# Designed miniproteins, single chains, part 37

Each design is a single chain, and the fold is of that chain. pLDDT is the mean over its residues in the fold that is shown.

## One batch from the design tools (miniprotein)

Design m1262
Fold by ESMFold2-Fast:
Structure m1262 (fold): chain A 63 residues (1-63)
Amino acid sequence: MLKFSEEVAEKIVEEVRKEFPDLPYSDEEILKLAALVAAENGIEPTEENLEKIIKATKEFIKK
């Protein structure tokens, strides 16, 4: 995903997998989902918004 820095992407994948270790998605698919969720919620894909992106992505997965 070109919208996320490498550090932001790594943290998103780590935090999502900590809560959903058996999630049947690749790291790339998790990042695509996070990018889509961020866009849907009007959240910019920046380090400042990392916690908001992670929270929104986790809430989407729980739905």
Scores: mean pLDDT 77

Design m1263
Fold by ESMFold2-Fast:
Structure m1263 (fold): chain A 88 residues (1-88)
Amino acid sequence: SAAAKEEELIKILEEAIEEVKKEYPDASVEELLEKLYEKLVEYFKKKGDLELAAEVHDLFAEYYKAHGKEELAKKYYEEAEKIRKSLE
């Protein structure tokens, strides 16, 4: 169900946030976001959930685009597209 998927995603996100905070206690917000992205993508790729790995890339692309970082947003969109093409 959608609710069960949301709870699983929240748990994964909370665990990734705590791991990143533990490993990088002196990091800036931007550095923490980059590390969180890396942890989430690695988790979903290892689990074999490539569509969720692609969705993580899309979310970070949208975040960076909203904050005026067009080149970084483009990089994340391209990585999402590459992952989705690998599913075809």
Scores: mean pLDDT 76

Design m1264
Fold by ESMFold2-Fast:
Structure m1264 (fold): chain A 71 residues (1-71)
Amino acid sequence: SLEEEIKKILAELKRKAEQRGDEEALKLVDEGIIELYVNKNPQKALDLALKAAERLGDEETKKRIEQLKKS
């Protein structure tokens, strides 16, 4: 499902942000997790994940998010 794919992306970005000690990227991911799990807003979660991926320079994850946003 779209929600399961977004969960995987957020988990992957959280791991990368934590490994780099990038507090701003981690905040974006945590906000995305809240939007997905609490507010049940997958589109806002994708927008926040995209910002985190851009900040982390993760072009592969960014392309995956952009593809999901078109679906």
Scores: mean pLDDT 86

Design m1265
Fold by ESMFold2-Fast:
Structure m1265 (fold): chain A 57 residues (1-57)
Amino acid sequence: SLSPEEIEERKRLMGEAYEALRKVPLSEENFEAVLAQFPLSEEDRARLRALWEALSA
């Protein structure tokens, strides 16, 4: 498990990336373009995609 500081930083990065994703149409191209702006792991990218798709539906 992660330290509280690591969890807070991850939540902040994912929140910023998610907010950016909400401003573009749902597509693989737009998802990759936005994520290129944020230093996310493959696991966090997958989690963000699932969250973005679920909350956008």
Scores: mean pLDDT 75

Design m1266
Fold by ESMFold2-Fast:
Structure m1266 (fold): chain A 78 residues (1-78)
Amino acid sequence: SEKDKILEDVEKKLDKANVSPEVKQTILKLVDQLINTEDELERDILYAMIVMILSVEKNEEMMEYIDELYKELKEKLK
């Protein structure tokens, strides 16, 4: 599944980043909700929450990755 692939790729990137286990679990939950929602407002809120968490963690690489992922999802959505 494309969604399963996205979650696996996000987990792999988080494992290579300097994030705590709690932050990793939280971001994975938010990404799972983001890729499964059909509501644009919910997607924007979930994206903002992920960016806020990563900004507090000061993880530029993950912020750039999430930004690109969100851009691709917005372009593929009807």
Scores: mean pLDDT 80

Design m1267
Fold by ESMFold2-Fast:
Structure m1267 (fold): chain A 84 residues (1-84)
Amino acid sequence: MSLEEQLEELEKLLEETPEDDPLRAAIYEALSRVYEALGKLEEAEKARAKAVEIVRKNGRVPDTPEARELEELAREALRQAAAE
């Protein structure tokens, strides 16, 4: 999956996820990694800051299948950045 496709999937998932859901922290962390891989450092920093804010208020993201999938997407984005 391309970095652009990963970004679209994450943005859609964020739109579908309730604002008070701690899963949003995992989505923002994955977005941060995809933005870093794309060279969009400002967007990456904003996404990371949002993830940190959510974790600070709500505690750690639950260990769910959805959270694990988001972690894998983040790792894939980093692998693609390293290959480029």
Scores: mean pLDDT 75

Design m1268
Fold by ESMFold2-Fast:
Structure m1268 (fold): chain A 137 residues (1-137)
Amino acid sequence: MEEEIADLLRKARSPDPQTRVEAAKRVEELAKDPKYAKGLIPVLEVLAQDPDPEVRLHAARAARRIFPYDPEGALPVLKLLIQDPDFVVRAIAALAAASHKEALQELSKDPFARSVLRMLRGLLPEEERKLVEEILK
């Protein structure tokens, strides 16, 4: 586990865009297993700042999976990605936030994140949409 995380962190910092995309896809896959949640946070922080929106999209999906197991580690990543210039990355971050009351309350303190959540709420499933409408009143 530790060797795999260290290797992923090196690949996330690679000058090769394809290597970084492959690292991001692997991080998203490992994020399905709660045992990796905390260990993936340092890799996730690097991938969330990547210039490639495909890399950041996989980071957003990983953050959504990790959030229920490590909210403290995942929350800063979601705060960054909900403000992303790519609309799909913002949508995944908004869905992740709206799936957890604590994440939604914390992100809603920022005016820009609050505006993104309001704009995207109509695209969210019914329960997530209701939670957004309740918290953003």
Scores: mean pLDDT 85

Design m1269
Fold by ESMFold2-Fast:
Structure m1269 (fold): chain A 83 residues (1-83)
Amino acid sequence: SLDAQLDALVATLRDWKAAVEARPDEPLGEHILRVRTASDEAAQRLAERFRELGLDVELKPGEVTIRMLVPAEAAGETEVDLP
C-alpha cells in the first residue's frame, strides 16, 4: 500500500539519522533521496514526516527531495516513484 511505502521511506531515514547520532566518530557520507508521486497529499505527508526528523526538505507538487548525512556505507542517491 502507499501508506506502507511512506512508512518504509520514513523508517529508512530515521534509521540513518539514528546511526549518525549513535556513531559520531564514524565516517559520514551524503544521501540524496528523490520521491515522485501522483498524489500531492502523499508528497506533503512524506515531506512533513521528513521535516519532523529535522531534515531539510524540498517539496514540489508530486515531488519530495532531501539531502542528509548518513553513515559512509549508506552514501548515494535513491529515486523512488510512488503511486
Scores: mean pLDDT 82

Design m1270
Fold by ESMFold2-Fast:
Formats: C-alpha cells, structure tokens, sequence
Structure m1270 (fold): chain A 57 residues (1-57)
C-alpha cells in the first residue's frame, strides 16, 4: 500500500506525517520517523517535495 503527498516548504511536517500515518495505520513511532524525513527534505529544498511512503508487504 502506497501513499504519495506533495509537501510545500510552508507546510507543517507533523500534520503531513499524521495524515500519512492515519492512511497507512502506522504506529506513532513510525509516524515520527516520517515527520523527521519530511523535515530533512524541506531543510534541503526551497521547493515542494514529493514524499512517497510504501507499507512493506
């Protein structure tokens, strides 16, 4: 199962991670890891980034 989100530099990484976590029914710990990755991607870019999360089969 795959969820794709486009994240703008002014978006809240925690909110985006929470939405992805809710759609994939992820644990709070996994959701925090996704939040950290979104923060890292946004810190490296001034442009919108596409985040794709795939649930392992």
Amino acid sequence: KTVTRTVAPDDDPAAVAAEIGAELDLSPTTTRVIEAEIRRLLAESDEPVTVTVTLAP
Scores: mean pLDDT 78

Design m1271
Fold by ESMFold2-Fast:
Structure m1271 (fold): chain A 107 residues (1-107)
Amino acid sequence: SSTEEVIKKIEELMDRAIALVEQAGKSTDEEAKKLGAEAVKLVTEAAKLAVDSEDSKKAIDVLSKGVDRLVAAADAAAAKKSPETGVYLGATGGLSLISVSAAKIAA
């Protein structure tokens, strides 16, 4: 597959993860935790695609920009929730940063 197809799929996964986190900010605490966990799964899939791509450097750069947007969305969602749920949503951004850092080391 072309690097452009991989990049498009990474962008689609990251946009979906961001949408889930934004919805988490408006949901019940139990649903917010589930939405955050699903967002982390999407970022993990995007990271695997980036590492496995023929142009991993370019794919990881696109992933990193997506994660920066996700972290901002997670912080905004966390601010709207109870302290306990806010920690889970903030951790979603932190886990995403760890996944990207691991991908950069693997590349």
Scores: mean pLDDT 84

Design m1272
Fold by ESMFold2-Fast:
Structure m1272 (fold): chain A 74 residues (1-74)
Amino acid sequence: ESVDFLAEAWRLYLKKLGEPELGDAMERFVRAAARGDWEEVERLTKEIKELIEKSTNPEAKKIGKDFVEQAEKA
């Protein structure tokens, strides 16, 4: 259930920053990682990186980059 809370928290936080697509991608990432779907995790990592590059919000860019760096280390 903490996975459900974490996924929803990322979606809502990024939506509040004006980046709903990035939030949706991060929610899907958390859920995919929790179920061990590593192909989907790799696909979503690429999608998240693309959304970060397109974002004009510096807070969203920083959070997205930190998220991807932590995910790649795990």
Scores: mean pLDDT 81

Design m1273
Fold by ESMFold2-Fast:
Order: structure tokens, then C-alpha cells, then sequence
Structure m1273 (fold): chain A 57 residues (1-57)
């Protein structure tokens, strides 16, 4: 099981690898963190944030 910090770091790296702008990456990481704080499972939160960032880029 990955830690929250590790999962968020991987999200950032994955989006950077896809060429997503830093401002959208920062937004995605904030969204994922917020969703986890609201009770969304970590994997679902990261997946949602990843998809939103790719759609916005």
C-alpha cells in the first residue's frame, strides 16, 4: 500500500511526464488531497485528479 504523500508524488510525476503544465499539476494535487480529506479513497481521488488535469490540458 502506497502512502498518501507517495501517491501524490506519483500523480505529479505522471502528469509532468504527459506534459501537463505545472499550474494544472498543482491544481490536480490539491484536488486529490481535498478528495482524500473528504473521505474519497486515495486511488479514486488520484484517478479523478489525473483525468481532470489531462482534460484541462
Amino acid sequence: MVSRDEALARLREALAHQGVPDELIDRAVRLARRLVEEGVPLDEAVGEAYEEALAAA
Scores: mean pLDDT 81

Design m1274
Fold by ESMFold2-Fast:
Structure m1274 (fold): chain A 89 residues (1-89)
Amino acid sequence: NELLKKLEEILEEAKKILEEVKSKESLSVEEAIGVILRMIGLVLDAEKLLEQMKKDPNVSEEEIKKAEEILEEIKKLYEEIKKIVKEKI
């Protein structure tokens, strides 16, 4: 379940980014762009891992379902981070 572990690591990184932006009183435009690009990268990496899992015959339907739930959580964190970033510019 190495691919699922990588997805969990991406989720943990996204949570760290959320705490980072929450801790700032304000963001420069450069910091805001940097945060958004980091999150886009994490979403794209997570989507690629899920597609890889779907093509792997050794991955169970239950593991795919868990991966889809993790990806949706990452996407929700991205939307929350975008909202906070817009408010702090």
Scores: mean pLDDT 88

Design m1275
Fold by ESMFold2-Fast:
Structure m1275 (fold): chain A 68 residues (1-68)
Amino acid sequence: SHSTFRRIAEEVGRELREELSPELGEKTERIALAMHISIGSTIGLATAFGTGEEARKQVKDTVLQIAG
């Protein structure tokens, strides 16, 4: 459901902000762009793997790879 996808996106976004906050600065634009572009991929991966922990991990790892 939309509420489930929103919750996962919020949780992943919070974790990414917490992990990447020390690297903000020169990477700020790249990280923001990676997070924004990855929203569609996030929904796609959550749909493919379900809305559980595996989907969250795949989404987070993908965004971090794009950001780094």
Scores: mean pLDDT 61

Design m1276
Fold by ESMFold2-Fast:
Structure m1276 (fold): chain A 104 residues (1-104)
Amino acid sequence: SKIKGLAEKAIALLEATAAELKRRYPDDPRVQRFVEELQRLIEEMKKAIENNDYDKVIEILERAVQLLREAAAYFEGKDPELVGWLRGSATALEAILEKLKELK
């Protein structure tokens, strides 16, 4: 399924983002909370895919984009490279989200 393939790409992006945040700032309590919330969204998305609940996949992706933009704002002025990565990841997720809406 094209929808499943796009959702799986979104999961891979979220997993990579969580890993990069944890790698760069393992001892930052705010980062620990971002990683925990990303992992929760990943698990919710996997469950939504298993249930063929594509409305829920779209909802979770919208929440994930917002979370990545909040993480980027937290690092503004602290880590410009990570801000660029997080904003890039949010843009990539937004592209997946729009494609999912077209296929629904």
Scores: mean pLDDT 88

Design m1277
Fold by ESMFold2-Fast:
Structure m1277 (fold): chain A 65 residues (1-65)
Amino acid sequence: SLEELQAEIDRRLAEIEELLKKYMTPEQVEETLAFLRDRIAGLTPEEALRFVQEVLEKLKEEIEK
């Protein structure tokens, strides 16, 4: 359902936020999350889910150095 899909998007955004908090200031985290939310607002729920999944995967890879 649309509600379940939105819950998955929110869950992945929460994971992104937790990762960003480890490496960024609270101000930078807020700016980054605002950017991501603005980006997904223009997408279908399915496109938004794919986008946040890709962002989460890339962040995990880029942050581990």
Scores: mean pLDDT 81

Design m1278
Fold by ESMFold2-Fast:
Structure m1278 (fold): chain A 55 residues (1-55)
Amino acid sequence: EEEERRRRLAEEFGRIVAKHAGLTPEQQDELARWLGEHPEATAAEVRARVDALKA
């Protein structure tokens, strides 16, 4: 229950960040996969991952 809620929020947050950061579809897929493996990722960690994908 709580685990599913956290995963859903992480996926939703990732989608919003990807859209605003201007990620390519391939980078969006990679971010989504990473978030699925790290459901407890903080906003700071997600931003760091987005930055790494854009490099």
Scores: mean pLDDT 71

Design m1279
Fold by ESMFold2-Fast:
Structure m1279 (fold): chain A 105 residues (1-105)
Amino acid sequence: MLTEEQRKFLIDAVNKLLDAIENGASDEELEKLIQEARKKFKGMTKEQRLAFLRAMVAVLDDAVRRGAPKETVEKAANLLIEWVKEEYPDDPEAQELIERLKALL
């Protein structure tokens, strides 16, 4: 289970990523945002990491439902797919998250 602080951090992180993409941020700036999130993630247990990734997918699903631009969501989803693949290439739960992210493309 994520702490309230961890959950708030991840919601803010996903929203910052979406806002940065919409404002035309460079790939270097987007990578910096991903690395800041990964730094927080690295200190977590496996169970907390999976909960964190699931919550990121849920925040992105909510952004789609609220009418976020398709191109912005697709770019964010692709960045998250690469992160999930890099951290958990052989994990069945990670594959479920990748399929959910692909459904947003």
Scores: mean pLDDT 77

Design m1280
Fold by ESMFold2-Fast:
Structure m1280 (fold): chain A 76 residues (1-76)
Amino acid sequence: MEEINKKVAELLREKAKEEKDPLLKKALFEASGTAERYGPEAAIEGLKAAADAGLISEEVAKKAIEEVRRAYEEAK
């Protein structure tokens, strides 16, 4: 479990480094920290909560959640 969380976080950080949208880049870095500590499902819930609070747009949240799901599938 811990190894999967770490791999998901690593993949999200790599994606964030290449991201040109500063809001999506920030969301991916924050999601990587949550995924490493609490897992990919917690990262997805955090992104949903941030969108609900108006901290990120629904579009940014949707893209970031897609990247978390992609990283989780790759980490398996």
Scores: mean pLDDT 84

Design m1281
Fold by ESMFold2-Fast:
Structure m1281 (fold): chain A 71 residues (1-71)
Amino acid sequence: LQAIADAAQQAGDQKAAQLSKDTGLKITVSVSVEDGRLIANVSVTGGSDEQQQQAAQQVAQAVGDAARRAR
C-alpha cells in the first residue's frame, strides 16, 4: 500500500508542477495511507474557483490512475 501511495504522490506532484507552470496556480499534493486507505489531499490557490476546481480534478485523476497501475 505504501508503494502505491508513493507512486500516486509522484504522479500527483508531476501533474501539479505541469499545471502550475501552465496556469500560474499554486498546487500542492499530499498522499497518505490512513487505516489501509489512500487519502489524497490537493490544495490549489490563486486563479478563479473554476480554475482551482479543474486543477484539483486533473491532479486527483493523475493520482488515481497511478494508484490503479501500481496495484
Scores: mean pLDDT 77

Design m1282
Fold by ESMFold2-Fast:
Structure m1282 (fold): chain A 130 residues (1-130)
Amino acid sequence: MSKEYQEKLDELERELGISLRGLAELIKSIKDLSHLPPEMQALYQGIVYLVEGDLDKAREAFEEAIRLAETRPDGLFLRALALFGLGVVYKLEGDEEKAEEYFRRARALLEEYAARNPNPSLEVQALLSL
């Protein structure tokens, strides 16, 4: 992985206030992901690929997470997280316009989720503040 990619990831983690590498290490500590729904597996795989610098696989995994979650009535939050992940991928690739579009779409789904869920978690509240 290039020094330039590590510097971009460091800057993004500072901007977001989130440790993406810490989240990936937590996900990697899960011994068996096969018991999770396929859309959750795809989301977690995307996060791991993203921090490892495999942006093409990260994008594919996040797109698969969105596709699998579209048919679920409770899939709004997971689709929002996967869209946010795509925004991060495009930002790390230097495509600021696509990154902003995906962040905007992610925020819209988070706002819809919060409106349907009158007491969203502190994590959802934090993401809505981005």
Scores: mean pLDDT 77

Design m1283
Fold by ESMFold2-Fast:
Structure m1283 (fold): chain A 76 residues (1-76)
Amino acid sequence: SAWEAFLNSEEFEQLVEELVEQAAKKLNMSEEQKQKVRDGVFSMRDSIRSLEHLKRVISWLVKEVTGKELPAEELE
């Protein structure tokens, strides 16, 4: 499917980098914390169903890694 092709593309990896960087700037995350969030997203790649789901996954991983909440709606 087009969505599965996107999940395995450089465009998806760039989108994840951009969304994690947005979270990092808002919460003053370390490079180690950013890497943990990225690794978490990529470990769940096959379970991601939409852009809204991706943003919720990042929000959840940010809380797990940093202990701080960042609503998915804060990610553009």
Scores: mean pLDDT 85

Design m1284
Fold by ESMFold2-Fast:
Structure m1284 (fold): chain A 125 residues (1-125)
Amino acid sequence: SAERRELLRRLMEAAFRLGVALARGDAAEIARASEEIVRALQALGLSEEEARALVERLLAADPEKIVITLEDWRTGDLRERLYRLAGAAMRVGIDAARLEAQGREQEAKEYVDLAFHGLEHFVSQ
């Protein structure tokens, strides 16, 4: 549905901002983005306890080990699917912030646009 797509978009954007904040060491933005992820996850059907546990798992994870596959998206339970989607968007944020720190702002924009197009196409399956 259009509402579900908007909630998934909000989750991906909040997770992206979390990734950017983590790469920059911005504690205030880490806290803000984490709360936005909790609210998006609750709107997507998780309890507050489940949503907070998922954010704690994201913060403890090695982002390079978070992989989303079409099979995981189609066959995983709701929590695992949302964890992998949020993790993928968070990794995009980390990588974009690293490119920007290297003065590669145009490349960072192109990378984010391509990655988000791929994630949006992926969740539409």
Scores: mean pLDDT 85

Design m1285
Fold by ESMFold2-Fast:
Structure m1285 (fold): chain A 100 residues (1-100)
Amino acid sequence: MKLSESFIKALTEELRKLGFSDDDIKLVLAFLETIDGRKRGMILEAVRLGRPEHIELLRKLVEALKKGDKEEAKKSLDEIVDLLLRDSMEALVRGVEAAI
């Protein structure tokens, strides 16, 4: 499915804030058109959080795309998603502990 204009705009603005070039952003957007919608939303959330670990994985993703290594790009994407899910679970557990 084609990316929505609102998603393209939001992701482009956030990646520019992190110092990615317009050419790098175009590579990421083209790659994300091949990915399911749930993972696309998670990537936007990871970019917005702007944590160093997510930024380094995003740089690795871009480098893989520049080399045409789609498997390395998918691996980097999955690592970003896994890290985001882990952090969300940790925040949820801490929230429950703080409420008790």
Scores: mean pLDDT 75

Design m1286
Fold by ESMFold2-Fast:
Structure m1286 (fold): chain A 95 residues (1-95)
Amino acid sequence: MLEELLREFIDRASSKAREIFSSDPQKAAEMESTLKYLLDVGISGLRAGVPLEDILDFIIEVSSRTMLSLGASKEQVNAFTQFMQQEAQRVLAQA
C-alpha cells in the first residue's frame, strides 16, 4: 500500500512537471526520468524502513532543485514545490 501511494505521488508529480514544461518536451522528459529514478530510490527506502514522510521530503527537495537546474523560473519551481507539498500531505493522510 505505501509503495502504491508513492507511485501515485510520482505519477501526479510527473503530470505537474509536464504541465509546467508543456512548451519544452525535452525538459519535461528529463523531469520524468528524474522522478522515475526517485521512485526507485523511494521504494528501496520504504523497504529499508525509512519513514514515508522523509522519502517524500527527499523527493520534493531533489525534484525541485532539478527543475531549477533545467532553467525553470522561480514561479514555476514554487508552483511545483507547493503542488508536491499538497500531494505529500494527501498521501500521508492516507498512510
Scores: mean pLDDT 88

Design m1287
Fold by ESMFold2-Fast:
Parts: sequence; structure tokens; C-alpha cells
Structure m1287 (fold): chain A 71 residues (1-71)
Amino acid sequence: GFDAETFAALAASQLKADPDNEGVLRWVAEAIRRHGLGEALLELIRRHLEKLGVPDVEALIARMRAAAEAA
């Protein structure tokens, strides 16, 4: 099965390193589409981003949501 917690932690770590990483944004959008987790996956990613001290977390979440809707 899909490990949403490990995925969310890994995605958040990559976004902390590079918030403009289009590859990570596409990866998250693909996971949302394939697994139908939508807001649940975004909430897990938000929690990991907050723990990592990433600025503008809501802007990143909005960008990931938009990418999932566009894909």
C-alpha cells in the first residue's frame, strides 16, 4: 500500500531544500491523483513542512493543490 507518512516527510524535506522544485510538485500532484488522498496528503505534508520550519507553508500547499487540479 501507499505509505503516505513516509511520502509526506520525504516531499517536505525536498521542498525545504528547494521550494521551487517542479519535480517534487509534480510528484505530489501524481500521488494525489493516483491515491485519491487529496486534502489528507496535503495536511500530512503541511505538518512536516511546519516541523521543518519552512516559511510560507500555505503558499506551497496552494501550489501543490493547483498542480494536482491541473494534472
Scores: mean pLDDT 78

Design m1288
Fold by ESMFold2-Fast:
Structure m1288 (fold): chain A 68 residues (1-68)
Amino acid sequence: MMKPSTVGMAFADLDEARRAGEELAKGEEVLRVEFEEVTGPDGATRGKVTVTFLSDTGVDYPTGFEAA
């Protein structure tokens, strides 16, 4: 049984994170895109974008995204 593949990336710029999420949401292999504001260990606010793909096979991850 195949499971969805999930990758995430944290951005220091909230507007950049939002734009990245909007572009990724247009992808045909994308099941969902989640955007959240997270506070880092230094107290700085960052935008986290999490992408879930329809499958874990044959998907090229966007630059800077790692398995979550």
Scores: mean pLDDT 68

Design m1289
Fold by ESMFold2-Fast:
Structure m1289 (fold): chain A 75 residues (1-75)
Amino acid sequence: MRTPSQEEIDEANKFVEELLSTLPEEKQKALEARLRSGGFAGKDLLESAHKFAKALLEQGVSVEDLKSGLKALVA
């Protein structure tokens, strides 16, 4: 586990927020179910997605790979 920089966290969180704002309700529900089954349960979808993004950054995943992975997860 590594400590991501504040810039990496901010960029990932901004991307998550923008991505979720563009998703239809059906895709939002599918993503939330996937995040819960993976152990990333928050109060809502946004918190769950932020927890997932932070976990990926802490595992050494780049912000670019994280963005790609999140796009694939909602496809």
Scores: mean pLDDT 79

Design m1290
Fold by ESMFold2-Fast:
Structure m1290 (fold): chain A 76 residues (1-76)
Amino acid sequence: MMSKEQKEKLIEKAVEVVKERYGEELAEEAEKVAKENNNSIKALYDFLEKKLGKEEAEKILEEAVYKVFEEYLKKK
């Protein structure tokens, strides 16, 4: 089970990936969807899949997981 902090971090990194690849507007929409759905990873994924397709949604979440893991190892 993901903790509240883990969900928040994953969403933060997913929004960062969206901003880097697709721009600030889509990143703001993604963050809003996540927040409106109590930081639901599923809601964020469903939004990204609808906007960008399944492959891109999976890549964004995979990159977000990688960034969370990297931050956890490098930074406290």
Scores: mean pLDDT 78

Design m1291
Fold by ESMFold2-Fast:
Structure m1291 (fold): chain A 94 residues (1-94)
Amino acid sequence: MEAEKEELRREIEALRKEVLAAIKSGADLATLDALADRVRALEARIQALLAQNPKDKEIQELHMEVGVLAVALAVAKTVRKKEEKKAAEEAAKA
């Protein structure tokens, strides 16, 4: 349990850095989708731990942090789709 919490914290931190880097670099939708899949896998693991230990504050914190990453990726994917649409419209008129 303790080692699993530490591993999850490290994975969330690494994934957070990758998400921020992808957003900064203007990564494509395929890259953002791959990151979203990894976030969902972490979320499922944390949710399973929460079900076993619903009053564990560390697991509750991990659940909150992975939830924030899921929202950030959803927003980034929406922005990317709009940017691609705008670029296509500009290319069509220019």
Scores: mean pLDDT 80

Design m1292
Fold by ESMFold2-Fast:
Structure m1292 (fold): chain A 89 residues (1-89)
Amino acid sequence: LSGSASDEEMEEAAKRVAAGETVTLTNISVESLRRFLSLLPDSTLIEFNGKKAFTTAGQVHFEGKFYSFEEFAELITKQTKTVKFQKVK
């Protein structure tokens, strides 16, 4: 698919995060990021622009608030082109 990671690439990247690897996404669309967030395990650390967020129970916890994956994908894509993901226990 033009300029976007495929579903298979997103699933593989999510498995790497679950295995304890750090994955970085660059220039991602809102839709691709929303889908990727839905594949991540709970307690995944999300780092962007020196800020931190965590996946929890089908949502993202950021700065004392809970965002849906769609809301958080829109928020991130407006603030940064690069997002890092890693598993935290």
Scores: mean pLDDT 79

Design m1293
Fold by ESMFold2-Fast:
Parts: C-alpha cells; sequence; structure tokens
Structure m1293 (fold): chain A 75 residues (1-75)
C-alpha cells in the first residue's frame, strides 16, 4: 500500500540522517520497496539517491544528506 511504501521511505530517511545507512541496510530497504510494488523507475531513482546518500555520509556532508533525504521522501 502507499502508506507502507511511505513508512519504508521514512525508515530509510531515518537511517540516512542517523548515519546508519550501510550497503546492506540500503539493499534491505530497496527489497522492501520492490515487494510493496514500487515501480522499476522508482526503484532506480531510490537506488541512485541511496548511492549519493552513502557518498554524502562518507564526505560528512550533512547539507547533501538532507537534500537526498528530501528527494527520497518526495518520490
Amino acid sequence: SSSQLQQVKEDLARDIRAGRLTGARASYYLDQLAKLGASPQQLKQVQQLVVQGLRALDANDQARVDEIVQQILAL
């Protein structure tokens, strides 16, 4: 459902903001979104944003992390 998709996006956003996003956790969230019926296009967009989020976390770029979180939540 759309509410379950939103919850998964919110859980992903929380982990990004908390600096807890790892490749394994990112794979978990992408799998959950796919199981809940996210389109291939939406999954590709989330995957690209997750890669950018991981890079921003590695760079300690909090402003970029916030931008990525907002983009994920807007999908």
Scores: mean pLDDT 85

Design m1294
Fold by ESMFold2-Fast:
Structure m1294 (fold): chain A 64 residues (1-64)
Amino acid sequence: MKVSADKYKGEKLENLGRAAAMLAGRDDEEGIKKATEAVKEKLKEDPEATLSELLTAGVKAARE
């Protein structure tokens, strides 16, 4: 699905980061932070990034 920047600011971006970290098998604070930061960075680069693209970026970051 398409995502707008406004929809995924703040808490929603953190929720996507947590979901991506969990998909990568990480539930620790470091993994969640890495995933959340990757999701935020991806959204800043492409404000119309799909949910799948945001989750993929977060999963890759969380896997180290």
Scores: mean pLDDT 72

Design m1295
Fold by ESMFold2-Fast:
Structure m1295 (fold): chain A 66 residues (1-66)
Amino acid sequence: SEEEIVEAGVRVGLRAYYEEGYSPEEAVELAGRAALLRALQRGYPRERAERIAERAREATRRELEE
């Protein structure tokens, strides 16, 4: 589902920040990229995949702010 893709992207971003030493900005970007690629691989059209990626970026940013 789209929610599962968003959650998977967030996990990539949080791992990048906490375990791999990336900055918050880099972690957010990695989360979005991971979600975009997975959405495209699952057959979502580009516009939808980009919205899923933005949701993953926003969710990752909020997690890192809290």
Scores: mean pLDDT 86

Design m1296
Fold by ESMFold2-Fast:
Structure m1296 (fold): chain A 64 residues (1-64)
Amino acid sequence: MLTDEEIEQLARLASKATDAEAAYRYGQELRKTLSDEEIERILEAAKRIATNKEALEALEKGLA
């Protein structure tokens, strides 16, 4: 299971996506390797960090 620090790092990488397509694809890659619990933790961290709502919504769809 990922540590809180690793979850925060992955969320910060996701928040650096400048467009929705990149954010969506990043979410899909994370979904292939992480558990449902880790996905939820990343999404909550990303919601706290993200300033781009469109990219955040695309990330959420990719993670689903």
Scores: mean pLDDT 76

